# Ledger of designs, part 102: designed miniproteins, single chains, continued (2)

Each design is a single chain, and the fold is of that chain. pLDDT is the mean over its residues in the fold that is shown.

## One batch from the design tools (miniprotein)

Design m7772
Fold by ESMFold2-Fast:
Structure m7772 (fold): chain A 64 residues (1-64)
Amino acid sequence: SEEEKLRQEIARLVSELLDKLDAGQITKEEAVKILKEFREKIKDPRLQEAVDNAIKALESYYDS
């Protein structure tokens, strides 16, 4: 489904951002900004929730 495809893209984006954060190539603030900008392109509330969960995952990675 389109929802599954977009969830796959969100997961891939999160994985790439985590790799860059771990390597010190971007800041947590930059990673969150990228996800928020991606969220602005999404109209489906369920898919917006998936991005919100990804943001929480990034915050947990650095803020516990």
Scores: mean pLDDT 77

Design m7773
Fold by ESMFold2-Fast:
Structure m7773 (fold): chain A 66 residues (1-66)
Amino acid sequence: KVFRVTLTGSVEQQIGTVLRLIGEPSAEVKRVGENTYLVTLTGDDEQAARIEAELRAEPHARVEEL
């Protein structure tokens, strides 16, 4: 699955979210704008579901499935 993630909120909140995503071994993160990232989930279905739930739970991130 591929998600478009647009980060909002403070600089500190944006950095925290980016570091969390980059640290995920079963996620590929590509910057496509100033605060916009494409996140490709490459793990198994269980890992992908967990990462998707975590992304959608972020209050200062807008998440769209592509």
Scores: mean pLDDT 77

Design m7774
Fold by ESMFold2-Fast:
Structure m7774 (fold): chain A 87 residues (1-87)
Amino acid sequence: MDLEKFEKDLEKMVKELIEKYGFPEEDQKKLYEKLKEEIERIREVVKRSEPLPERERVLIITAEALRAIGDIIDEALRLKKEIEKKK
């Protein structure tokens, strides 16, 4: 995994979710904070996995990357539902 490319792909995904759902600034801030937390978590997993064989390291990092994507999507969907309930 190219971590820099993955971080950019996550940022693009967050931007696309914001544009698609029209989130207000407060909710945009929450999504960017979630993005920051997930990126830091992946960076720590990358560091922690350095002593492992490449195959095992790739699997662990890939699993954490997929979890980060899911967590960001779940947060976006949660925020969208809260906006809809305020009507």
Scores: mean pLDDT 81

Design m7775
Fold by ESMFold2-Fast:
Structure m7775 (fold): chain A 68 residues (1-68)
Amino acid sequence: KKVEEFVEEARRLADELIAKGMTPEEIEQALRDFALKKASELTDPEAVEKLLQGVREIIEEARKRVEA
């Protein structure tokens, strides 16, 4: 439940940062900071892994969108 919500929040954050014209490096840093903060709210190691993997995929998607 929480992992899916956090991944959706990360996607919205990425969209907002791209719309603001942030660099791929700034977007990556912001998404990594977001993931670490949200991971601290999770107690299940499997949920933490899913969140971190989801955020990594969002970072790669954002990089491709900005660099295109």
Scores: mean pLDDT 81

Design m7776
Fold by ESMFold2-Fast:
Order: C-alpha cells, then sequence, then structure tokens
Structure m7776 (fold): chain A 70 residues (1-70)
C-alpha cells in the first residue's frame, strides 16, 4: 500500500499520472467503491474503471491487484 502511494506521488510529480487518475486511485485505496467514486466526481462508473486501469498500468500493477486493495 505505502509503496503504491509513494509511486503514485512520484508519477504525479513527473507529470505521468494525471490529477484525475491520482484522485480516483487515492479514493479506491481508501476503500471507496467505483460507484461511490463516480458519484463523488460526477462521472460514470465506466470512466472510473478506465482511470483505474490507466493508473494501474502506469504503476506496473494489474487492475485485479488494485481491486484487492480497495
Amino acid sequence: MKDLLGRMTELRLEGRLTPREAQVLSLHLQGYSQREIAKRLGISQSTVSNLLSRAARKLGVSVRELRELG
């Protein structure tokens, strides 16, 4: 968990991880469901899923691994 948060921060500082991808990932790691994140951000659940997939790829982990952390 801490390693993923550290890597997310570094990727954001390097401009690789978009603020929206970082926000969705952070909420997911805090235990919010994709539905709850979608409602909070005013976006579709499919958009949340796509942003998590992009963030996972940039972190070098699978979406499955992120799902187990949320």
Scores: mean pLDDT 73

Design m7777
Fold by ESMFold2-Fast:
Structure m7777 (fold): chain A 70 residues (1-70)
Amino acid sequence: AGDAAVDARAPQDTEYAQWGKEGSDYQDDLLKKNGVKLSRLEESALQGQAGLDYIKAHQQGKSKEEWMKS
């Protein structure tokens, strides 16, 4: 299967996945708006890191806008 299995605590894991996707999508959109072209590997690396950073910021009560300005 292409999708990750969910644990008994699935709601939290699902929420983290959604937050990570949002952060990753925002980073990708920001790069495209600024005309920055990256390789697929570079995009994947940045998107993964941005997603994780956004999840952590969201857990700390930071907004996406505040996280991006930091």
Scores: mean pLDDT 59

Design m7778
Fold by ESMFold2-Fast:
Structure m7778 (fold): chain A 100 residues (1-100)
Amino acid sequence: SLEEGRKHLQKGIEYFNKKDYDKAAEEFEKAAELFGNSPEAVRAYTLAGIAYMKSKDYEKAIEAFEKALEIDPDNEVARRGLANAYYKLGEKEKAEEVLK
């Protein structure tokens, strides 16, 4: 439900502010799943990706940003996040393709 999603989103923000980025990302992903195919899910997946980037879990960051882009293909934050995650993994050609 939206209420359950908002609780996980808030918990994720609390972990993020404490710099517990792995737990923040897990809570943001739970929020996104509960929000479903919605703008709230896009925001939650992009926050999960950002949290994974902060924890240097670039492969999980890619998965989170791709989930956001499945819902909103034009989401600039998710597109840039995805490109940055690919750059961090040395996948320069994939990063450049995302930014086209």
Scores: mean pLDDT 91

Design m7780
Fold by ESMFold2-Fast:
Structure m7780 (fold): chain A 55 residues (1-55)
Amino acid sequence: SMIEKLKDRIEKLKKALEELQARLNASTDPASRAWLEEQIKIIEETIKKLEEKVK
């Protein structure tokens, strides 16, 4: 179903978010950290929008 596909996508994005957060914690380069923070924000916003559609 569409809802099951959305839930699967949310779980995959949450896994990607965890990987990016781990990478940010390991990064000491300011440019890399800024890029990672931006990617994290985008994924968090995407998850929020998808969760809104499921509920």
Scores: mean pLDDT 86

Design m7781
Fold by ESMFold2-Fast:
Structure m7781 (fold): chain A 74 residues (1-74)
Amino acid sequence: SPRVEAAHQAQLDSIRLGLERALERARTLSPEERARLVAQVRDFVDRVAPSLPPELRAEVLAALEAFEAEVRGL
């Protein structure tokens, strides 16, 4: 359904925006604070992932992996 696909895209975009904001915040944090932020983001994703369709879940997990890689590169 085009309406369902639009809702999935909006949810993915919202999560990606949240990860972008978290990355901006990470740039101003100490290594210890960055580790805590990554743990908090992982916990959030783990809590929401079971309620997501499988395709959206895979994309969210990929976005989380990219976020973690970018934070490690700081």
Scores: mean pLDDT 83

Design m7782
Fold by ESMFold2-Fast:
Structure m7782 (fold): chain A 56 residues (1-56)
Amino acid sequence: SAEEEKEKKIKELLEKETDLGVKILKAAVEKRYDEVERLTKELEKVREEREELLKE
């Protein structure tokens, strides 16, 4: 069903957010600020996709 597909997609996006968060933290600790910027923009895109799914 559409509801099951939506739940699956949200779960996948949450997993991606967690993975990106870990990568951002590691890059920040290593002072790789260019990587932090790139990963943060990717995280914003994933969050936007999840928020769009949650609106319906």
Scores: mean pLDDT 84

Design m7783
Fold by ESMFold2-Fast:
Structure m7783 (fold): chain A 61 residues (1-61)
Amino acid sequence: VTQEEISELFKNYRTYKGKSDELKRKGDETGSEDLYKKADKYDKLSDKYGKKYNEGVNKMK
């Protein structure tokens, strides 16, 4: 893996985590079930990219 690939994975992780956190905040404020469902989808995407980022970093000795 390259440094650029690692940076891209981290960028995607941060983007989806930010979206999940924002949607959870809006869900808490409005009580919207749909916002919580969207937040969960972005949270899963964030976790996926976060895992790939950690695996990529671990391969870069």
Scores: mean pLDDT 80

Design m7784
Fold by ESMFold2-Fast:
Structure m7784 (fold): chain A 95 residues (1-95)
Amino acid sequence: SKEELRKRLEQAKADLKGAEKFVEWMREHAPPELQPLIDELERLVKKAKEIVSAMEQAVDAGDYETAEKLFEEYDKVMAEISKLAAEIRQAYLAA
């Protein structure tokens, strides 16, 4: 439903904001050796932001088929973000 898709979109925006805050924190606190991984994470976050913008446009237009495909693409990118963020956290704590 449109209501369900809008709730999913709001959750996606909240999850993405969390990822952005993690990148900002790691930029400030991580040693130089971790900066290349943070650069990779920032690129993935930028890609996720572009997908979220496209998702919002599709939902607003009532293009639910496109919205569902974009949600699947978003979930894949967020899984990559979560994996890389975990690797960065482990490396940071080991230093």
Scores: mean pLDDT 87

Design m7785
Fold by ESMFold2-Fast:
Structure m7785 (fold): chain A 77 residues (1-77)
Amino acid sequence: SERAKRVAEAALESATRFLKEGDYESAAMVLRQAAVEVESLGQPEAAKLLREGAKAAEKGDSEKAIKLAQEAVKVAG
């Protein structure tokens, strides 16, 4: 879905900004909110990747969080 892809792209951009600032909680929140919206748009696989990205962000694993969010963008569109 083009809309689901745009939601995932916006979440990747926002989460990357928060991760660079060391704000792991805000990054995880953005990815979780995007997962709910992407799942409601019929993309459960992309939503799962966004939730795993949020877990990585909570653990301070910025590289893994960004990689998972990037994969969510690919799967969503």
Scores: mean pLDDT 89

Design m7786
Fold by ESMFold2-Fast:
Structure m7786 (fold): chain A 64 residues (1-64)
Amino acid sequence: MEEMLKEAAKAAEEEGRRLSPQLPIEELVRIVTEAVEEARKLAEEGGVSKEEIIKKVREIIRRS
């Protein structure tokens, strides 16, 4: 779970920077925190791979 959450945070940061390259650090932290919490919920529900969780995290950031 620890490794998955780290990868989810990295994916969220990368996607957030891609959408808004000059995003303030405070805003980026909020977005990453929300995405990591969503990843945690998906992992707790089970039945999804790490790759699927990361993909879902990126999709959430893009839809924000």
Scores: mean pLDDT 74

Design m7787
Fold by ESMFold2-Fast:
Structure m7787 (fold): chain A 74 residues (1-74)
Amino acid sequence: SSLEEAKKYLEKGRKALREGKYDEAIEHYNQAATLASSDPNLKAEAYANIGLAYRAQGKLEEAKKYFQKALDLA
């Protein structure tokens, strides 16, 4: 199912984030958010993790945007 695929992309994103591969993590989390379109909580988790990756890169305006997107779904 698309939700099982979304969870796999969340795991790929988390692995990339742990390895400092922030652009790769953001790409995986965006795929997770797209696949989780029917699950607002899972989509919010993906957006929050995109925010964390941008913050780790020092891209604070982009981080704030994605944290806001996550909050709007919660």
Scores: mean pLDDT 90

Design m7788
Fold by ESMFold2-Fast:
Structure m7788 (fold): chain A 105 residues (1-105)
Amino acid sequence: KPALRVEPREATVVLGEPAVATLTNNSDKDLTVRIEVVEGEAAVTVGDEPGRYLEAGESQTFTLKAGETKELRVVAPEPGTVVLRVTDENTGDSATLTVHALPPP
């Protein structure tokens, strides 16, 4: 089974609200995790680290310790779809998180 878990893998939010997913390392080893924007652009925050704005093709990496869970927050700048690929660089296993940002009501 993949060591890295991303839940949920799809979120719908109102523009300005963060989409929240949890990243879990189910293994007994530290993982190097890469988050890459494959479609759209977004402000991405992992755990307690400062947020970084990522455009399509941009990525950031971090360490997820054995058994650790970190929160992933994604804020889209405009209505539309943002697609992130979350990769366990140790194995090459990846999961996709799709965020749908809706206009305010």
Scores: mean pLDDT 84

Design m7789
Fold by ESMFold2-Fast:
Structure m7789 (fold): chain A 62 residues (1-62)
Amino acid sequence: MRAQLEKDVQDALLDIGVSVSLLTGRRTGNKEIEELARKMQEARDAGNFDEARKLFLEANKL
């Protein structure tokens, strides 16, 4: 279960590129995306799959 959420979160971050932008020290150009990336990072660290997914959907909406 924990491993699944981590994979799901990582996949979501890669799909929208928010985490990659932070890891590489590059800005996505969108403030909203950067904020979502931060919340995603915390959700991933906490191990909350539901929260990470919600953030992913918000980023996709942009």
Scores: mean pLDDT 58

Design m7790
Fold by ESMFold2-Fast:
Structure m7790 (fold): chain A 63 residues (1-63)
Amino acid sequence: SDLEEEELLIGKGIAKKFGVEEKLTDEDFIELGRLKRKLIQEGKSEEEILEELKKKAEELIKK
């Protein structure tokens, strides 16, 4: 779906920024992109979004 494709691209960008793109799957990228969209909709600051995404990326690497 268009939504999953958009979330995938967002998630890849996040993973690349954190230097963990090679450690994650397409499913993990979609999950990161989805989380970013949720945090933006909740009105979180850029700093809060970055912190939550970093925590989520670390969790996904461990699974």
Scores: mean pLDDT 84

Design m7791
Fold by ESMFold2-Fast:
Structure m7791 (fold): chain A 68 residues (1-68)
Amino acid sequence: SMAERRRRAEEIARETARKVMDLLKNGASAEEAQGVIERGLEELKALGLSDREANEIMQEALTEVALE
């Protein structure tokens, strides 16, 4: 279902966001963090999400994790 794909996408995005935060906490470069984000976006698109939908979900996850 669309709801199941949305939930799975949010789980992938949240996992990606946590990896990004862990990298930045350990002194990784912005370039290294961006590479992880790009990999996560490709996983979201593999689920059948458009570029727009994948970017929106990723931005939401990055914001939420950054506020934790």
Scores: mean pLDDT 86

Design m7792
Fold by ESMFold2-Fast:
Structure m7792 (fold): chain A 65 residues (1-65)
Amino acid sequence: MKILVQVKGASRETQERAQALVDEEFARYLAQGLSEEEALRRAVEAAAKALGIDPSDILTLVLPA
C-alpha cells in the first residue's frame, strides 16, 4: 500500500515532510495493531499537529499497489 499526501498551499519541503511524517506514523500505528483506516486517520492527525496545520488541509490518496 502506498499513501500519497498533498498539503494545500505548501512548499515542496513541507510536502516532502508531510509525506514522510504520514508514512512513518502510519507504519507506527499499524505496528501497534490498529486497522489501516484508524492508522491513516491518526497518522494524518499527527502530521498536521507536527506541521502546525489543520488536518483538513491534508489530502490523502491510498493506492492499492
Scores: mean pLDDT 81

Design m7793
Fold by ESMFold2-Fast:
Structure m7793 (fold): chain A 80 residues (1-80)
Amino acid sequence: HMEKEKKAKEALEKARQALLNGDVDSAIKYAREAIKLAEEVDPNSPLLAEAYILLSQAYLMRGDLEKAKEYTRKAAYLYG
């Protein structure tokens, strides 16, 4: 339980750092890793919502507006 949560947080931080550096491909990679790990911990977790937001931002930077909107909606659903 705790180990997967730590790995999810690590992946989330790496995704955030990649976005700050403009490395969109790495941001997508780490955000997807964070999504997978967060889902295994709790499918309604705030970590999953944050991972969807980062993935949405990465797709927006890449110019993929449809995927960006999709993941923003997924994050909004988890916030309630």
Scores: mean pLDDT 83

Design m7794
Fold by ESMFold2-Fast:
Structure m7794 (fold): chain A 82 residues (1-82)
Amino acid sequence: MEELEKDPNNADAYTRLARRYLEEGDYEKAVEYFKKAIELDPNNARAYLLLAEAYWRMGDTEKAEEYRKKAIELLQKEVEKL
């Protein structure tokens, strides 16, 4: 996995895979693949939002809040560029 490029396309692919696990109720796998998406693209606000959703559905409200705040921070930085 050290050979994987850190690019938005690879991060989006992992985000889509993780979202499918989230929809199926496999929250642990959803978290795993959202974390992989974030490792490839640390500025992927969508992956942070969906990771927060996965933690919230698992009942981990502390981690859900943490990742939600990170997503909002990233989205605010993108808006400042407009």
Scores: mean pLDDT 77

Design m7795
Fold by ESMFold2-Fast:
Parts: sequence; C-alpha cells; structure tokens
Structure m7795 (fold): chain A 77 residues (1-77)
Amino acid sequence: AMEEALAVARAVPGVRDARVSRTKLGDLVFIEADSLEAALAAYEALRAHPKFPDAVGLFFGETKEGAFLAVLLPREE
C-alpha cells in the first residue's frame, strides 16, 4: 500500500518528505532528504522491505544541501 511505502521512507533519518503518486506502471515514491546518503538509505530500505522487492530507482538529483530521489514500486502481477 502507498502508506506503507511512505512509512518506510519517512522512518529513515534525514528524510525530510516522501510522497506517492499512482501510475500505470505502479506507485512512484518521491523522496526529499537532507543528503544523498539519506536518500539512498531510504531507497535501500524500500528495496529491503518484503513487500517491495522490485523497487527501481528512476532518477535522483543532488543539491549542495540535500538530495531527491524517485523510486518506482511496480504493480504486482
């Protein structure tokens, strides 16, 4: 569920915000973090979760003061 993915991402230290939108390919999780390390930790937390084994990082960006990441959670068949 979308709320479960948000809870996983938001539990990671340094994550400022996480949002989900539903698409035809699955749920897109947008993560804003204080650092690239925190954004990547949130991505790994999603991938490690038994419900999201197929989590795919689509793109990320780094700023001088933080990072953002988009992760696709594909729809289960």
Scores: mean pLDDT 76

Design m7796
Fold by ESMFold2-Fast:
Structure m7796 (fold): chain A 80 residues (1-80)
Amino acid sequence: SLEELRAELERVSAEGLAVAQRILQDPNATPEQLAKVEELQRLLMEAVHHFATHAEEDPEGLRALLDQMRAAVAEARKLV
């Protein structure tokens, strides 16, 4: 449902923000880690925009973006 997709967006966003904050608070953060923060920010903006504009018309597109965000969060976690 759309409500379930919203809840998943909120959960994945919170997880992504936590990882990004950990990287950004590290004075020794590598260029690779910083690039992952930029990727997470881009995906979050895309998912939020899609949710606001197309969630009811294209729930599968939103699901695909959420899948990409989950994968990006998992990759970022491997770097910390």
Scores: mean pLDDT 84

Design m7797
Fold by ESMFold2-Fast:
Structure m7797 (fold): chain A 62 residues (1-62)
Amino acid sequence: MSEEEIRERLREAAARLAAALRAGDDQGVKEAGSEIKEAATEAEKVFGKERADELLREAGAP
């Protein structure tokens, strides 16, 4: 997965998390959080820990 693809995936997951929070969808919140974690793990595998952390910050993930 490219850096652009990971960044896009993180943004999409963050948007889904926000939507689930607005809807009171506890399951959706859990699923979106899992998606963010998976994308972060993939970024670490491909780019290393430091770059993965930077991509997470740029996507607005806490």
Scores: mean pLDDT 77

Design m7799
Fold by ESMFold2-Fast:
Structure m7799 (fold): chain A 61 residues (1-61)
Amino acid sequence: MEAEILEALGRIYAWLGEQFAKKGDLETAVEFYRKAAELYEEAGNEELAKEARKKAEEVEA
C-alpha cells in the first residue's frame, strides 16, 4: 500500500480520536489514536506515530 494512503488514513483516525475525546468518550478516543499511530508507523512517519501514541496515553491517563 502507498505510504500516502496509510498516512491519510492515520490522519482520519487521529481526527476521530480528537472528536471522541472532546465528547468525553475517552475509551473510543484511545482506540482511534492507537490505530492512527499504527497507520503512521506503517507509512514510515515516525514523528506522527509518536505524537499519536502520546495522545492515546494522555487520554488514557
Scores: mean pLDDT 83

Design m7801
Fold by ESMFold2-Fast:
Structure m7801 (fold): chain A 76 residues (1-76)
Amino acid sequence: MLSKADLEKLRSLFPESDMDYLERLSKAAAELEGVDPSDISNPTSVTGDAIRLIGEDPELAEKLGEENKKKKEKLK
């Protein structure tokens, strides 16, 4: 679950994003830290946006990784 400030930052970077897309983006950002880029068949999808987010706002990307871990603990 993202804070209001985090959602506002994500919307400023990705203005057409809805909540579903932001959840996919947060999952992709978390997965990128553990996955070799060469294993990704299509990096021009949400994965490309996640790479851009990590480059432009690494603190926000870190927060998204932590929120993704919390979601896994909630079984949702």
Scores: mean pLDDT 64

Design m7802
Fold by ESMFold2-Fast:
Structure m7802 (fold): chain A 100 residues (1-100)
Amino acid sequence: LVEEGRKALREGKYEEAVKLFDEAIAKDPNNATAHALRGEAYLKLGKYEEAVKDYEKALSIDPDNPVVLLNLAKAYRKLGKKEEADKYLQKAWDIIFNAP
């Protein structure tokens, strides 16, 4: 399911990707990858508030994923929330450049 959704994302089938990730999340609600990838599909669809919710859920499960932090910052920038975007961008940079 997650790999099928990832393939749909690569093919630009964003609505199909959301449905596949919905099924993956229904089977495992704590699948951080499925939440993060559904957030990416929502970003591509211009559904920025839904993208934020999915990225925040992904970070609640895996808080130190810099790709998710960067994408959450991007979603907040699309919503015009500069302070939130800058906060998550800084956290991503701290992880990328200060990780052992």
Scores: mean pLDDT 84

Design m7803
Fold by ESMFold2-Fast:
Structure m7803 (fold): chain A 72 residues (1-72)
Amino acid sequence: MPPKQSYSTRVSLPDGSYDPEQLQQGQQRAQQAELRAKAGVEAMKEGEKQGLSQDEISVRVQRAVDEVAAQL
C-alpha cells in the first residue's frame, strides 16, 4: 500500500499553521524582488557586451532596477 503517514516532506508548514494569505503576500514581495534582481543582471550583461566600464554598468543596473520598481 502507499504510505499512510506524511513525513516532513513539506518544508513549509505544520498542520496547525496560521493564515495562508500572509504567505501569499510574502511570495508576492519575493517575486517583486526577483524581478528587480533579474533587471539588474540583464543590464549588467548588456553593459559587458557593449564593453562599458564598471561605473557605467553600475549606472545601467540602477536605471533598470528603478524602471522595474516604477512599473510595480
Scores: mean pLDDT 69

Design m7804
Fold by ESMFold2-Fast:
Structure m7804 (fold): chain A 90 residues (1-90)
Amino acid sequence: MSEEELEDAKRELGLSEEAAELVARAEEEAREAARAAAEGRYAEAAEHLRRAAELLREAARLNGGHPELLRAAERAEAQAEQLEALAAAQ
């Protein structure tokens, strides 16, 4: 997590510093999920997306239920479910 990543999150979403830090952590989890999925490690990728969703929901709570962050969490959860299904089919 870099200071520049935190500033980007603050500017784009109008977030507090604490919420921006949670968003940056969620983005790192999403990057790890993408790497794991590219390698066929779907169960591991799903776990990273589940963590990203939790971080995004926490960031949303800190900012009055921020709708864009809640939508991002819902997308991450949906992707995790798809990856869990792929892992079960391996």
Scores: mean pLDDT 82

Design m7805
Fold by ESMFold2-Fast:
Structure m7805 (fold): chain A 72 residues (1-72)
Amino acid sequence: SEALELEERLLALFAQFVAAARAGGDYQSLLAQAQATLDQLIALVAKKEGQEKADLMRKQFDGLLRKALEAL
């Protein structure tokens, strides 16, 4: 499914971003790609499952991203 493909891509990009950031490398492009992929996933979830679920998913991901950046 399109949602599964976007989820797999998002997880891979997030893992690459975290690894690059921890290594002291350039992670800005990976972070931007992860955010763009998240936007696509959120739009798809909103369309298929409703806006409330999409909003919750975005809030949860934003929280995880904030925690990851604070740990650098």
Scores: mean pLDDT 81

Design m7806
Fold by ESMFold2-Fast:
Structure m7806 (fold): chain A 65 residues (1-65)
Amino acid sequence: MSAEQLAARGRELADEGLALAREGRVEEGSKLIAGSYTLLTEAGEDAEAAAYAAQGRAVLREQGR
C-alpha cells in the first residue's frame, strides 16, 4: 500500500471512529481511532495522526462522562 493509500485509509478510520464515539459507541470508536493512528504514522503523517488522536481523546472523554 502506498503512503497516500495509508493516509487516506487512516483518515477514513479516524472519521468513522470519531462518529462512532460521538454516538456513544466508545469501544468501537476508540479501536478505529487507534487503527487510524497506526496507518497515519506508517504514512509519515505524524502530526496529522497526533491531531486525530487528540480529537479522539476529547470525544471519548465527553462520552465517558
Scores: mean pLDDT 82

Design m7807
Fold by ESMFold2-Fast:
Structure m7807 (fold): chain A 66 residues (1-66)
Amino acid sequence: MKFIITTSLTPEQQIALTLRLLGDPNITVTKVSDTTFVITTSLSEAQANALKAELSSDPNITVTEV
C-alpha cells in the first residue's frame, strides 16, 4: 500500500516522524519535497488503514491516497 503525507511540522519534528516510521520494518519513507513524503508499506490493508488513521489524528499531518 502507498500513500502521501503532507506536513506542517518543523524540520526537527519531520525528522522525528521519519525516524519513528522507519522504526517499523514494514514501512518505507521517501522524501518528495520539503513538506511531502511518500509512505510505502508491506502491511496488511487493515494495518495500513490503522496507520493512516493514526497519522491523520495529528493536526499537522494530512494523508492523501496515491
Scores: mean pLDDT 81

Design m7808
Fold by ESMFold2-Fast:
Structure m7808 (fold): chain A 78 residues (1-78)
Amino acid sequence: SMDEELLERAEEAFLRRDYEGAVRAILGIRDKELRRRQLLNFARLLKSLGDEAGLEALIRAVEGVDPELAREIRELVA
């Protein structure tokens, strides 16, 4: 499906530390719950790895498009 292709593209971008590319791909996903879940999964992974710079970059990329979702991610990974 298109959502599966976008999810794969987001994961590939995330592994390259292309957080803007990852967020762009995820925001193309039509399933709102899947979109939110994947962003939270990426944020939690970066936090678990101690990658503060990566987490900041990911949240900043989300904030540029969806400030409310960015705030939710900050609260849930605090």
Scores: mean pLDDT 85

Design m7809
Fold by ESMFold2-Fast:
Structure m7809 (fold): chain A 62 residues (1-62)
Amino acid sequence: SLVEIAKKVAEKTGVSFKAAYAAVKLVFEYGLSLEEAAEVLAKLTGISLETARRAVEVAREL
């Protein structure tokens, strides 16, 4: 489930569950590229672009 993927993203990256869940939705529901998803995630959550990119990369691997 997307919730279980989001939990693993949060555990691996240290981002909040809300940020991790947003990353998972951007990847699996919206089908955004790594760069597009990272930009959107950073803007929505206020985390750095580097941290957002890492969260998106981890989500894509799961």
Scores: mean pLDDT 87

